# Designed miniproteins, single chains, part 44

Each design is a single chain, and the fold is of that chain. pLDDT is the mean over its residues in the fold that is shown.

## One batch from the design tools (miniprotein)

Design m1521
Fold by ESMFold2-Fast:
Structure m1521 (fold): chain A 91 residues (1-91)
Amino acid sequence: KEKEEMEKEAEKRAEEALAELKEYLASQGITLSEEVQEKVKELLKEAALNYLLAKKAEEEGDLETAKEYYKKSQEAIAKAAALVEEAVGPL
C-alpha cells in the first residue's frame, strides 16, 4: 500500500542521511552517541515522511495539505540540526 511504501522509503532516506552525517562528523574527529544518533534518525525519518506526503498531496492538487506537510518536514529537519548542534557544537 502507498502509506507502507512511503514509510519504508522515509526510513531508508533517514538511514542514508544519518550515515552521511556520521561520515562527515567522523572526518572532523566527532562521534555522536548512540542516543543522539537514534533521536536524529527519528527526526530525519519524520522529515522524509512529511516531505513524501507533501509531494503526494501536491500531485493530487491539495496545496493546503502539501503546505502543511512541507512545514512539518522543515520543522523536523530544524530539530535534527539543533540536536546535533547541541551535542557537538555548530557545524
Scores: mean pLDDT 82

Design m1522
Fold by ESMFold2-Fast:
Structure m1522 (fold): chain A 98 residues (1-98)
Amino acid sequence: MEEKKKAYEIAKDLYENIVLQAALEGDERYPKAVELRKKYTEEEIRQRLKELNSRGKEYAEIVKKLSPELQKLLAEVHRAMIAGDEEKAEEYIEKLKK
């Protein structure tokens, strides 16, 4: 139960990190990135990304302690996000929430 909550938090931060990077790069493959660019300034997006990157330093050690099933779900979230498939990434994140 606690491991699954940690995996969910990591998956959400990974999702947000990639969307924020896409927003700064003008990558229109990510609908969330397009919306962020309309709502926030580039400076606000960069500040949020910096905060997420600071938290991410601990994630490698946490991921190593997760079950193989949770590690696989995190890997699937990452693959979906780098492919520009936000909907598929959100589906995997929902599996971590339950």
Scores: mean pLDDT 81

Design m1523
Fold by ESMFold2-Fast:
Structure m1523 (fold): chain A 64 residues (1-64)
Amino acid sequence: SQYQQLSQQYLQLSQQAQQQGRLPESHLYHQKSRVYQRAAQDPSLTDEDVQRELEAIEETYRRQ
């Protein structure tokens, strides 16, 4: 599914950011990867549910 692909992409971005010492970005990407992974496994999650979780993660990141 598209969500599975997005999960994999964000996991790779997280690993790259960690290697570069960009720890806040690494954490952000890792959290997004997990949201997409859950969406790929749970068909009851709507696109709106996914978007709301991503917005919450981004909001937390912006406050740091």
Scores: mean pLDDT 85

Design m1524
Fold by ESMFold2-Fast:
Structure m1524 (fold): chain A 81 residues (1-81)
Amino acid sequence: SKKDEVSKKILATIKELIAKAKDPSASADEKEQAVGLIIGLLTYAVENKLLSDEEIEEIKELIKETEYADEIIAALNKALS
């Protein structure tokens, strides 16, 4: 379905942005932009019920590997409440 295609694309984009936030060769500005986009996409996806509970847990584990984990997880938890 179109919803499934959108959900897959959002999940893939979030994973790419998390990889950018972890990239030691990326500038501080590039990482800050990636974090902002992660927060925006996660909020949108949660509000529109585009991610399963399993996909949300997978994203949380990936986020924990970044130096921005607390900021992103706080935004995600706010969107989930």
Scores: mean pLDDT 86

Design m1525
Fold by ESMFold2-Fast:
Structure m1525 (fold): chain A 78 residues (1-78)
Amino acid sequence: APAGEGVVEGDASGNGTVVSSNPALSADGERAGGAFAGAAGGTRATITVSDDGKGVITAENPAGTVSMPAGGEGLFVG
């Protein structure tokens, strides 16, 4: 089954929530896990999901990065 990645663009510095849901990509092979709620404000988040549905969220900004470990459920509010 193919691994996938998605890009979530928004404001992860305090105006949004980034949620990783770990889909079973091995079943459908097309869905990346994650949702963002909030205003897009120049922060970029990349969601990468493996075949077993594990996901990693990486947020990019000038101040640093935020990552969530694969195989978990997580919520980033910032």
Scores: mean pLDDT 37

Design m1526
Fold by ESMFold2-Fast:
Formats: sequence, structure tokens, C-alpha cells
Structure m1526 (fold): chain A 71 residues (1-71)
Amino acid sequence: SPEELVEKFREVAKEAVEAIRNNQPIDKLRELLKKLEEIYKQLPPEFQGQARAAIDAFRTRIEELEKKKKE
């Protein structure tokens, strides 16, 4: 159901925030990003805007963390 997919997306997004807070490895963050992208493909259009913003923010955060490791 669309409601179950939205809830699943929220739970994985929460897990992603916790993973960043707990300094989980970049590979773990990338796995969570991939999981969010897969759920996103199944979401109704009315929920895609908010989900895309969350995914883009998480992707940007991963890129910032990867860049910081090179310094």
C-alpha cells in the first residue's frame, strides 16, 4: 500500500540520520541511500517531492563526508 511505502521510507530515512550521527562507515551510508532510492521508485507522485529532497540531502551529506576524508 502507498501508506506502508511512505512509512517504510520514513523508517529508512530515520536509520540514515542515526547512521550519520553514529559515524557509520561510508559504505553503510551508501547502502541506506540505495535503499531509499529503491523505495522512492515505488512511491506515488504526491510523496515523491519530499522523498527526493530527503534523498538529495542525504546524498550531499555523504559526498561532504567523503570529501573531508581526502583532507
Scores: mean pLDDT 83

Design m1527
Fold by ESMFold2-Fast:
Structure m1527 (fold): chain A 57 residues (1-57)
Amino acid sequence: NPALERAARSLGVSLESVRRALELARAGGTVDEQARVLGVPPTTAAAVIHELERALE
């Protein structure tokens, strides 16, 4: 998925980390959980996941 690949490169993380964070978001996981998986600040995690959810619609 090009959107996931772009997010992974932008954050310097693996595709697996981006997929896990997105799965957590879809399951109602907290922004802090998403940030922990991605290794980025909560505000950055929230912004990236929001863009990914929009791009994957």
Scores: mean pLDDT 81

Design m1528
Fold by ESMFold2-Fast:
Structure m1528 (fold): chain A 74 residues (1-74)
Amino acid sequence: MLSKEEQEALAKLKKAVANSDLSDELLLALLKKHNYDVEKALAELISLSVEGLKRAVLGEEVPSLAERVEAYLA
């Protein structure tokens, strides 16, 4: 169902975000939004992660990275 290039991009992104709570479906949706550009998808995840850290330091209740990625994709 996925092309070899799409599967390779997903595998690379999963390796880069090892130990995250992000599902394959969520990672694939993020990759689709960035035309399967692993570097752009990873940069977006890093940006969302940094935003979450800033908000947590300010004492805000921050949703999980997975929840924030899902909101970004909506």
Scores: mean pLDDT 76

Design m1529
Fold by ESMFold2-Fast:
Structure m1529 (fold): chain A 84 residues (1-84)
Amino acid sequence: MAKAEVTVNEDGTVTVKLYIDGKLVAEAQAKRGETASVFGGDYSAGAAVNEDGTAQLAIRPAGSLGDVLGSATAKRGETATVEA
């Protein structure tokens, strides 16, 4: 089982984490206007940080160009999670 989390920090930076079988396998940070991407096992997770400070998270199969297994949006101070 894969799980991706996006946390929008109070300063507007974003942390993306990817978990495979309950273990943290990858982590990345991004600022406003940036995208963070992480890869682990058969999965990828990415978050785009909008100019308004919200973040859009998507989890995809690593071998797939554009298939989305799950997506979520987080606001400042929030954590959003998707599972696949």
Scores: mean pLDDT 80

Design m1530
Fold by ESMFold2-Fast:
Structure m1530 (fold): chain A 82 residues (1-82)
Amino acid sequence: MSTSDFLVEAKKKGWTIKDVAERLDPGLAEVLKTGPPELIKAIIKEFLATLEGDKNPTDEQIREAAEILGVPEELIPAVLAA
């Protein structure tokens, strides 16, 4: 399943980012832990836009979403700078 297909289903079910974090596909969870910062940021922004309607999240919102989704602390500064 693509990230887009997963997010459409999550929104349809009324899931929050926390709910999504508990139900992540193992492949998507691996990308969030090891992927390039630009891709991690794009995924987080798509989650916030799709689930919360937030098209312009702040750095604080991106950081909090990254922490909930299991992005390692060492990657968070690079994700915010991307």
Scores: mean pLDDT 78

Design m1531
Fold by ESMFold2-Fast:
Structure m1531 (fold): chain A 58 residues (1-58)
Amino acid sequence: SQEEAALQQAQARGDAAMPLALELVKEVEKEFEARGDLDSTSASEIGAKINELIEARK
């Protein structure tokens, strides 16, 4: 069925994304360590950095 095929495709995409997700987690951890205390402004900046890393890996 289309639903079954879509589910299998979504699972395959998830599995393929795991190495990238792990790299993103490591980069986010480095940013968090560098900033120490997080406020709403720092959280926004970290979010922007995550977006930048995702775009760079396309």
Scores: mean pLDDT 64

Design m1532
Fold by ESMFold2-Fast:
Structure m1532 (fold): chain A 68 residues (1-68)
Amino acid sequence: SVEEAKRRIEELTEELIRKLEEIGAPPTTLSSVRGVRELALRDIEEGADPEKIVEAVEEWAEEELRRI
């Protein structure tokens, strides 16, 4: 559902921010995560497929953790 997708995106991005803060990531990296969250939530509100957006955010978050 849209509600579950939004909650999942918020949960994923908040968890990623916490992990990045723990390892001392720069403010620009944290801002990027917040930006992705806002864009993903907007896309869902504008009619994008919620499950595809969640999948894209999950894949992106995994890649960010691998890079840091």
Scores: mean pLDDT 82

Design m1533
Fold by ESMFold2-Fast:
Structure m1533 (fold): chain A 118 residues (1-118)
Amino acid sequence: SLLEEVLAKIAAGTLTYEELVRALDELSRARDFDAVYEILLAAAKNPKTVHLVYEYFKEAVLGVPKENIGFILLGPVGSRKALAEVLNTAIEQLEKQGDLEKAEELREILENSLAYLE
């Protein structure tokens, strides 16, 4: 399956940004939010792929008003709990590898996401 292929590439550290975006777009259109969550969480936990998660969220919120960030990100991720877990995991991984500026940017996305969700 697409999920199994992408997870294998994450484990190998060979997943590209284009492959991540394509997989997440396909799975989101299919409303397979469990697969989107599994991919993002696995990529966020891996030091070789966490930068792809950072790039994905930064691109997803580009030009989005702060009050709409949570709603925009719920589209692909499907739940507030899943969104918070993915973002927190990526922040922790970026901090562990010294990418403090990227971690801070994701923390801002997390805070904006949670502040305006019901």
Scores: mean pLDDT 86

Design m1534
Fold by ESMFold2-Fast:
Structure m1534 (fold): chain A 62 residues (1-62)
Amino acid sequence: KQEEEEWKKIVEINEEMSKKARDRLAALPPAATPAERVARSDEIGQEVLKEFNKKLKEYEKK
């Protein structure tokens, strides 16, 4: 019961973070080299992961 509610919240956060990641990737200039695009994609992934963990921590505190 409580696990189901927690899972639903995690899914919501994941969907929100996925949307943010897609929006940020879509905003990247197309002139970057393949190596630069990979590096920037990794940076975005790390930033999104940090935000995801922060949101989970906020949820756990409540």
Scores: mean pLDDT 71

Design m1535
Fold by ESMFold2-Fast:
Structure m1535 (fold): chain A 99 residues (1-99)
Amino acid sequence: MKLEEIRKLAEEIKELLEKDLSDPKVREELEKKAEELEKLIKEIEEDPSASEEELKEARKIVAEVLAAGALKEGLIKSKEEAEEKLKKFEEKYEEELKK
């Protein structure tokens, strides 16, 4: 049911998180999948026939995926800054060695 759809979307999002998050197409696809996950969890939460266990499992999956996504995006930004700083340091070091 909806829980299987949530699991499938979670796996798709995890696969996208392994790709280059600086690519705007990858980011756009991630945003769409995350929005779809939020809609599915809300649908399960609003279903009076949904079991408490099913609700807990769905919320856990969504929370884990969203947390992983936020961490990956932060790490990508951090790596990009570190790479830029390393490049500037290397250029400065070469100038000092050349003169």
Scores: mean pLDDT 67

Design m1536
Fold by ESMFold2-Fast:
Structure m1536 (fold): chain A 60 residues (1-60)
Amino acid sequence: MLAKELSKTLGISEETALQAIQLVEEKGISKTTAKDISEALGISEETADRILSYLRAKGI
């Protein structure tokens, strides 16, 4: 559900959205940086930062 919404909102694949959510949940939103997501998933830091902003807004 959240992965599909994130995917549609940011124009990324549902798999990428799911992997980003899992990484943030494992590491913690406060300890996860855009660079961490960018490097782990092979996406731009700009896209990774938008993912983090979205997840913070959702209370994750």
Scores: mean pLDDT 80

Design m1537
Fold by ESMFold2-Fast:
Structure m1537 (fold): chain A 90 residues (1-90)
Amino acid sequence: SRDREAAERVLEALRAAMLAAGVPEELADKLVELLRAINDALAAGDSEKAAELAEQAKPLWEQAFAEAPELPAVLRAVLAALRAELEAER
């Protein structure tokens, strides 16, 4: 339950970061959907399905980085902030 809530907070923050960086909403939504599916597969112990979904996400990530060149820096900052927030909640 809590791990699911933490994952959803991360996905919501990543979506917001993608939109702020200039990624089109439709592409951001597709990436978040795939990331959620990957997380669900990993939680179920299905590493093969998770790997397949990660391969499907690769061309979408390439498109997102092409549409928003600053996205890698924005994602790095958001992930660092989320890590600090999760560590502070201990």
Scores: mean pLDDT 80

Design m1538
Fold by ESMFold2-Fast:
Structure m1538 (fold): chain A 64 residues (1-64)
Amino acid sequence: MKKVFLVVSEDLLLAAEKGLELKKKYPDAIVIVTTPEDRERALKLAEELAKKLGGELVVVEIET
C-alpha cells in the first residue's frame, strides 16, 4: 500500500528537507509539503490522492 505524507511546517525549507528524507526512505510515497495556513486545502488533496491510490495518509507536523 502506497504512503501519502503531508508535511506541515511554517518553514517550507525544513518541510522540503523532511519530505526528501521521507521520499528516500519510502521511494513509492507521495510527499506533499504545506504551511499551517494551507493545511486544510493540502489535507483535502492528500486525502483524495490516498483514496485514488489505495494508500495510507500520514500527517507529519514539524515544530510542535
Scores: mean pLDDT 80

Design m1539
Fold by ESMFold2-Fast:
Structure m1539 (fold): chain A 71 residues (1-71)
Amino acid sequence: MDAWRQRVMDMLRSYGVSPYMQQVYMRAVQQMGIRDMNDVRQFVDNVRSGNASDDMQQVVQAAAQQVAASR
């Protein structure tokens, strides 16, 4: 479990994602039940390129609100 989380965070850092957005994407990935690293990459790429589905964008927005509220 810790290794999986660390791998996701390392990938997000390699993309130059801010610490705040790293938490947002991690929560979104967890909410979507994504467990494959290739699927995580595809999800992040789709969101960042603006090609994500409305459902994916809503999950990211919900995750962003949750991360902001947890301060």
Scores: mean pLDDT 77

Design m1540
Fold by ESMFold2-Fast:
Structure m1540 (fold): chain A 93 residues (1-93)
Amino acid sequence: APRKYVFLEVTVEVEPEYIEEVVKEVLKIAKEHNATVIGIWQESESKVVFQVAFPSEEQAEEFKKALLELAEEFNKKGKPVKVEIRRLEEPVA
């Protein structure tokens, strides 16, 4: 197995009433892109942070694209979602 993983931190902001729906969709996309979920925590009523690991750069980029598409779909439905993604150093979690 490859020793190199791509680690991403994803911050999702949405109105509290939609947080559970958005979290479920993010986790579904993560699973579809072979992500390992390292950590999930709720930072506020409207903000959830995910730390995920991918076995390749390609899968990490496809995941980022899928999250952007998810945010666009929620925005079109009048449920505005902000998604911020940053690359991490290898987490010690």
Scores: mean pLDDT 81

Design m1541
Fold by ESMFold2-Fast:
Structure m1541 (fold): chain A 79 residues (1-79)
Amino acid sequence: MAKRIERGDLVVDIDEEEPLRVNVYDKKTRELIASAVALSETEIKLIDHRTGKTEIIRAPSLEEALQKAIDKVEEIKKK
């Protein structure tokens, strides 16, 4: 599961250590936009470093919750 992936203008660094941690960076500026940490097999805590807002994202699997979190960060970046 640990990989670096690119989605739109985002770079996503996934750390396989427990708990699973993910950092999302702006591709151009390399600023840390958001971080996520796995709370369970179906829940990820997403932290928006731009606003300080925290949100819990739920999905049927951790992989789906991670994809949903990245999608949400992409939407936030669009303003």
Scores: mean pLDDT 75

Design m1542
Fold by ESMFold2-Fast:
Structure m1542 (fold): chain A 74 residues (1-74)
Amino acid sequence: AAASASERRRAALETLQALEAELRADPRVTPQQRREIMRAVGAVAAAGIDAGLSVEELRRLVTETFRRLRAEAV
């Protein structure tokens, strides 16, 4: 079944919260880098929701963007 906009926002928020917790646990990542990464990943999540991406596509997009940005920071 197609996910509602509310379900997509909730899935994106839960994914973002888990990823921010991973950055907080990584001593190689500064608080400034964490804020910059989460801002960029959050913007991508918002764009994906607006584009009507599925919950699965949103989680994939957010996670791939996060992995790329984290690799650049460490």
Scores: mean pLDDT 82

Design m1543
Fold by ESMFold2-Fast:
Structure m1543 (fold): chain A 68 residues (1-68)
Amino acid sequence: SGRPELSQRSLALVHRALELGADEATIERLLEAAYAHQLNPSPEREALFDRLLAAESLEEFEALLGEM
């Protein structure tokens, strides 16, 4: 599918997820959330992306992503 290129923040989030050991399903959820945000930005999603990037564990990352 013709999805646009990821923003630098979205690439950093994918990199962080991989560092924490996220599986393919978690990465796909993250990508869908990132593309949705690019189409319809919101302050709430911006704050959540900042929290995701600061997450120190996979459990924290997945819990935060589940809020999207």
Scores: mean pLDDT 77

Design m1544
Fold by ESMFold2-Fast:
Structure m1544 (fold): chain A 82 residues (1-82)
Amino acid sequence: SLGLQALYGPLLEARRLVRESFEVPSPEEQRRLLEEARRLVEEQWQLLKQVGAMTPESERLIAELRAEIEAAERRLEAEEAA
């Protein structure tokens, strides 16, 4: 069985990267942080499927993180357009 840190660690890191993207002044740095967050979410989704550890809770957290990343990406696009 996967431990809690292995199940949720990368997802917590992805959330931290999304929050950090709001603090950095460079659009290029913000984009890199969001790309890394997306990578962590995608890799964790694949891992959970591979080891049979996908739960309704982990699916919900992944969906929430995807929404947060998309919202941050839209914010970046709006800032670049302004």
Scores: mean pLDDT 83

Design m1545
Fold by ESMFold2-Fast:
Structure m1545 (fold): chain A 75 residues (1-75)
Amino acid sequence: LSEEEREKLEKLINSVSSLPFTDEAIELILEAVEGKEDAFEYAKKIVEKAEELARENGRDIIEKEDVEKAIEEVG
């Protein structure tokens, strides 16, 4: 990802979720979407699923483990 694409994705990630992310969670999403033609759509799906998983586990923050599980479930 270019620096500009990374910044745009980070803004999108934070705008889609009502919960904050750990830095490790954001990095994993950015790595997962690299090389995807639908990177923004894929990122949205991961974010929505990761937030759902974090909330199910009683957390107020999305962690790397939530993102790993979300990636497995969406693709």
Scores: mean pLDDT 82

Design m1546
Fold by ESMFold2-Fast:
Order: C-alpha cells, then structure tokens, then sequence
Structure m1546 (fold): chain A 86 residues (1-86)
C-alpha cells in the first residue's frame, strides 16, 4: 500500500485510464501508455518530482485530445506528487 497521496493517485489513474480509452483516440493512446509506464517507474523509485512531471505531460496530452476530465484528474495527481516531493 502506498502513502495517502499515492493511494488517491492510483484511484484517479484507474478513472483516467477508463476515460482516456474513449477520449484519447488512437493517435494519443501509445503516448498515454508510455507516460503511464514512466510515471509508474518514477513512483516505484519514490521520485515524486519525476512522477509529477509525467503526470503533467499526461494531463497535457489528454487536454490536447479534448479529454478535459482526464486532463484535470492528472493535474490533481501531479499536484499530489508535487506536495509529496516538497
């Protein structure tokens, strides 16, 4: 079990993955998957600064694809990591 911020992040990630599967379209799916892998690696290394960076990139990609809900969820995830990194 991860600390409180990571627990919230995992829950939001599940919701975003479901949303991204419909909204991201084919062009963004590969990029979203790669960034999720990198974000997970950063979390496993307890590199919350890097995890926040990847969450911000995920938010940006989802926003570019018109997934405003997914983008906002990843913005919240990034904020939690940024708070944890300080």
Amino acid sequence: MLEIPDEIILELTEAVTRTAGESAGLERIDEVVELEIERTKAILKKDYKKAAEYARKLSELLREDGDEKGAKLYDEIAKKYEEKAK
Scores: mean pLDDT 68

Design m1547
Fold by ESMFold2-Fast:
Structure m1547 (fold): chain A 80 residues (1-80)
Amino acid sequence: MVQKSEEEIEAGGRLYEVLNARDEAEAYALLAEIQARFTLSDELLENAKKLAESLQHPLAAFINEQLDRMRAGQPLVPPA
């Protein structure tokens, strides 16, 4: 049985909150907090991206761009 780290469990919960964001500004603020506080695994980021796409989320394109940037160690882009 693979034990998830406390950081991964908490970060996963925060990423789920991003999927409940009502607009790009809320999603950006939540992702910026996650990036500042947690080191995210590629697995966790990929799973969040797939979940956003599977839900046909209105913000999936924006969220997935930010998740790809986090995976690459790049700064997030604020909404226009």
Scores: mean pLDDT 75

Design m1548
Fold by ESMFold2-Fast:
Structure m1548 (fold): chain A 73 residues (1-73)
Amino acid sequence: SEMRKKIIIEAMLTSALLNVRLLAREGKVEEARRVLEKTREKVLEMAKELSPEDQKEVEELLERTEREIEEIL
C-alpha cells in the first residue's frame, strides 16, 4: 500500500540521519556521504511508485533530511 511505502521511506530517512550522525562523530565523513547517496537513490526509486502528491511529500522530506546531514558534515 502507498501508506506502508511512505512509512518505510520515513524509517529509511530517519535511520540514515542517525547513521550519518554516528559516522560523523567518529570522523568517518566519507562513509557518511556514501550512506546519504545510497539512501537518496533508494528513496527516489521507491517514490516513483507513489502518486505525484506523495512523491512531492517524499521529495520534501528527503530535501529536509539532506539539509540536516549537510549541517552535520
Scores: mean pLDDT 85

Design m1549
Fold by ESMFold2-Fast:
Structure m1549 (fold): chain A 100 residues (1-100)
Amino acid sequence: SMEEKLEELKRLLEEALRKYMAMLNSQPGADSMAATIRLFRALAMLVSGYVAAEIAVKKGLNIEPLLELARRLVAAETLAEMERQLEELDRLSIEIEKAA
């Protein structure tokens, strides 16, 4: 059950990354350095989310809030919306790691 949730989270975060990269690459007139920084920030927050989930599963903590945020990331329609959800994911990841 918990291992199945962790696998679902991994799938959702991978889908969010693909969506984020596609949207970023579709931006007209994008500065390449600004785009690179945005991508690295997104990658860092996605990795933090997954690492926090691994720690939570090991400690028997609930990862449903991370799953809900990952679903919101996949559902987001703009880069700005995705970036807001990524910051929330990072915040929640820190809270989960503190609880572990």
Scores: mean pLDDT 87

Design m1550
Fold by ESMFold2-Fast:
Structure m1550 (fold): chain A 68 residues (1-68)
Amino acid sequence: AIENIDFSGLSDEEKNEAIIEWLEKNGLYETAKEVRKIIEEKGATDPEGQKEIEKLVLRALLERAAAE
């Protein structure tokens, strides 16, 4: 589960990589592509990009929880 990823002490770049790896390992390849696109367009440390990534991750978590 994503709760097994310790985001405490990670840089924004490391956090983004951990999120992408978790998404891909859980079959959420489309969401992983969207996250990568945001990083490519806005940069790994952009505040707006980080908010968009958080929104995508929350959506993916909710969809995964609903799918069970």
Scores: mean pLDDT 72

Design m1551
Fold by ESMFold2-Fast:
Order: C-alpha cells, then structure tokens, then sequence
Structure m1551 (fold): chain A 86 residues (1-86)
C-alpha cells in the first residue's frame, strides 16, 4: 500500500540507502497514480499537497547532492498529508 511504501522510503533514506529509498518511493508513486486513475482524487490531492510543501527544501537538498535528504523530505511530507486525509 501507498503508506507502507512511503514509510519504507523514509526509513531507507534515513539509513542512507539511496537505492532502496528510490525503489520504495517509485512504488509509492506508481500506487498513487493507479489510485488517481481509478478516481481517488482525495489521494491525488493529498499527495500533491505533500509534494508542494516539501519542494523548496527537497530542491535545496537535491542541488547540494543530498539525494537521501531530498527523498526523505518528499516522502515524509507526502506520508503526513496522506495520513491526515484518511
């Protein structure tokens, strides 16, 4: 499920495991896309809100080469917004 993959991405990014963090973030993104395609606009809106809130800090970390920090920032923000939306 989306929340499980986002949590796994957060945990992997915190541990410095970039490959695992990217893999779980990708699975969460795919699951969100499938939910939106099935008409779940609430999930799509919550995910977009999380991305928008995280974007300034995630961009800063990405530009500094901190890919794990960028993934952590996005995944944790999306996880928080989806958790509030349920």
Amino acid sequence: DILKHLQAAVDAARAGDLEKAQQHLGKADDAIKKAVDAGDTKTGNAALSGIQKASPEARRLYEQGDLNGAIYTVASSVLEELSKAQ
Scores: mean pLDDT 87

Design m1552
Fold by ESMFold2-Fast:
Structure m1552 (fold): chain A 78 residues (1-78)
Amino acid sequence: MDPGVVAGALAAALGIYEHLGIESPLKEEARKRLAALLAQHPEIRPLVEEAYLAGKSMASNLSPEKAIELAERLISLT
């Protein structure tokens, strides 16, 4: 699987959780996985930063319940 696609999905999910102010084991696991990907592929950092901000923006336009569902779906695809 393309590391940029995986990192982008994880970053967007983390952006959603950050906007909602939620902490969970799933969020922590996603954070650890993203950190490992960035260590292996530092060139994807700009994509990760953009995806994180996009996740925060998407969450601001969704109900909290739908935002959580989207974050969980993004993580499940990785």
Scores: mean pLDDT 86

Design m1553
Fold by ESMFold2-Fast:
Structure m1553 (fold): chain A 85 residues (1-85)
Amino acid sequence: SMSQQLEEEIDRLLKEAEELLKQMEEARKNKDYDTMYKLSSQLTKVLLEISDLAQQLMDLGDTESVQRAARRIGLLTGRRLSIMG
């Protein structure tokens, strides 16, 4: 279904976001702030793409998948703030 294809794309992007966060944590430990900020910018783009796909799921009436995506975005954003603070 279209909802399944959107959910699979969201899951792919969420995995990409997790990998970017791991790379940001590594850059922070190495005091490589230039790389950390570059990765943070890439993470912002990924999170915006997830938000766009979640809006498409909402338009299809898949509220449960949208709520799941929103919670994961919140956790990822919180982790980024912890790494950068």
Scores: mean pLDDT 87

Design m1554
Fold by ESMFold2-Fast:
Order: C-alpha cells, then structure tokens, then sequence
Structure m1554 (fold): chain A 113 residues (1-113)
C-alpha cells in the first residue's frame, strides 16, 4: 500500500541517519570493546537498510527482518555509548534514529498484514 511505502521510506531515512551517526561514533571511539559493538551495530543497520528497501516491493518478511536488525543495532549502540564516553553522544543519536526506523518499520508491517 502507499501508506506502507511511506512508512518504509521514513524507516530508510532514519536508518541512513543512524548509520551516519554510528560511523561518526566509531571514528571518535577509543574503547576497543566499544569499537567492536559499534562495528556490529553498523553491520545490523546496513542489513536493516537493505531489508527495508526490499520492503518497498511489499516483502513483509524483509520488513520483519529489518525490525529485528534495528532492534539489535539499538542494543549494540547503547552498550557502546555506556562503555565509551568519546563515542557516547553520536552512539546515542544513532540509537535514537535506529529506534525511529524500527517504529516506522513496525507500522509498515501492520499495513502489509
């Protein structure tokens, strides 16, 4: 539906912002464990973006996979922010955008069911 496509487009926009902030966090990061968590978060955000783009064609399973990847990314971003004060602000902003992407993806999934 057009409504599902609009929600997926908003999820894609927020996922892209989350990637940008997570990459900024990674550049500032000084804690080795925090860096590993940021790299895992970026991997999940990129997978979520790819799956959300498949969702534009009405693939409900892809949208559900994007939701799972976004949820995992939020967890990794918040843990990285806790461990590394140097990355904290950008990691938290990345988590906020990933959470917004997840909420829009969930709304899209409801429209596709």
Amino acid sequence: SSQAQEYIQKAIEHAKQAIEYAERALRKAKNPRGRELLEKAIDHLKKALSDAEKGLKGDLDAVKNAIDHLSKAVGYLLRAAFLDPSAREDARKAAEHAEQAREYAEKAAQELE
Scores: mean pLDDT 93

Design m1555
Fold by ESMFold2-Fast:
Structure m1555 (fold): chain A 64 residues (1-64)
Amino acid sequence: ASRDEAMNRRAIANAVEIGDKALELGNREAFERAVEVLRQIGESVPSLRSEADEAIRRLRRKAE
């Protein structure tokens, strides 16, 4: 992976961490914002789209 891909993977990990914390705190707004960040990364970085989509699915499954 390129240096830029490594940085974007770290951004995905950070967004997942924010989403997890938002779920623990019951903060729906922060949770939805974390999901939107993941969606934007997946749309902007095609090589990471499947990783971003999987992260969104995990967070949404955890929220249900």
Scores: mean pLDDT 82

Design m1556
Fold by ESMFold2-Fast:
Structure m1556 (fold): chain A 90 residues (1-90)
Amino acid sequence: TRSQLQRQLQAAREQVERLRPAVEAGDPEAQREALDHLTEAAEAALRLGDYREAGEFLRRAAELHRRLGDDESARALERTAEEAFERARA
């Protein structure tokens, strides 16, 4: 349901924020865990039609992929984020 998606989105945001200090310190385990939560948040936001927020989560996930050395995944997520931002403007 919409309420379940909203709760999922909020839980994912809370996890990403909890992990922020470790991610900024360069902890690879925290970066991988944050990627999982950013992906969950983006999926929930897309299903809710919150395209701008989905784009922001996808952009953040792309940055973490780049920090982990996965430039290919980063570029793919950046393209998906741009598509989400375009939908937000429509």
Scores: mean pLDDT 87

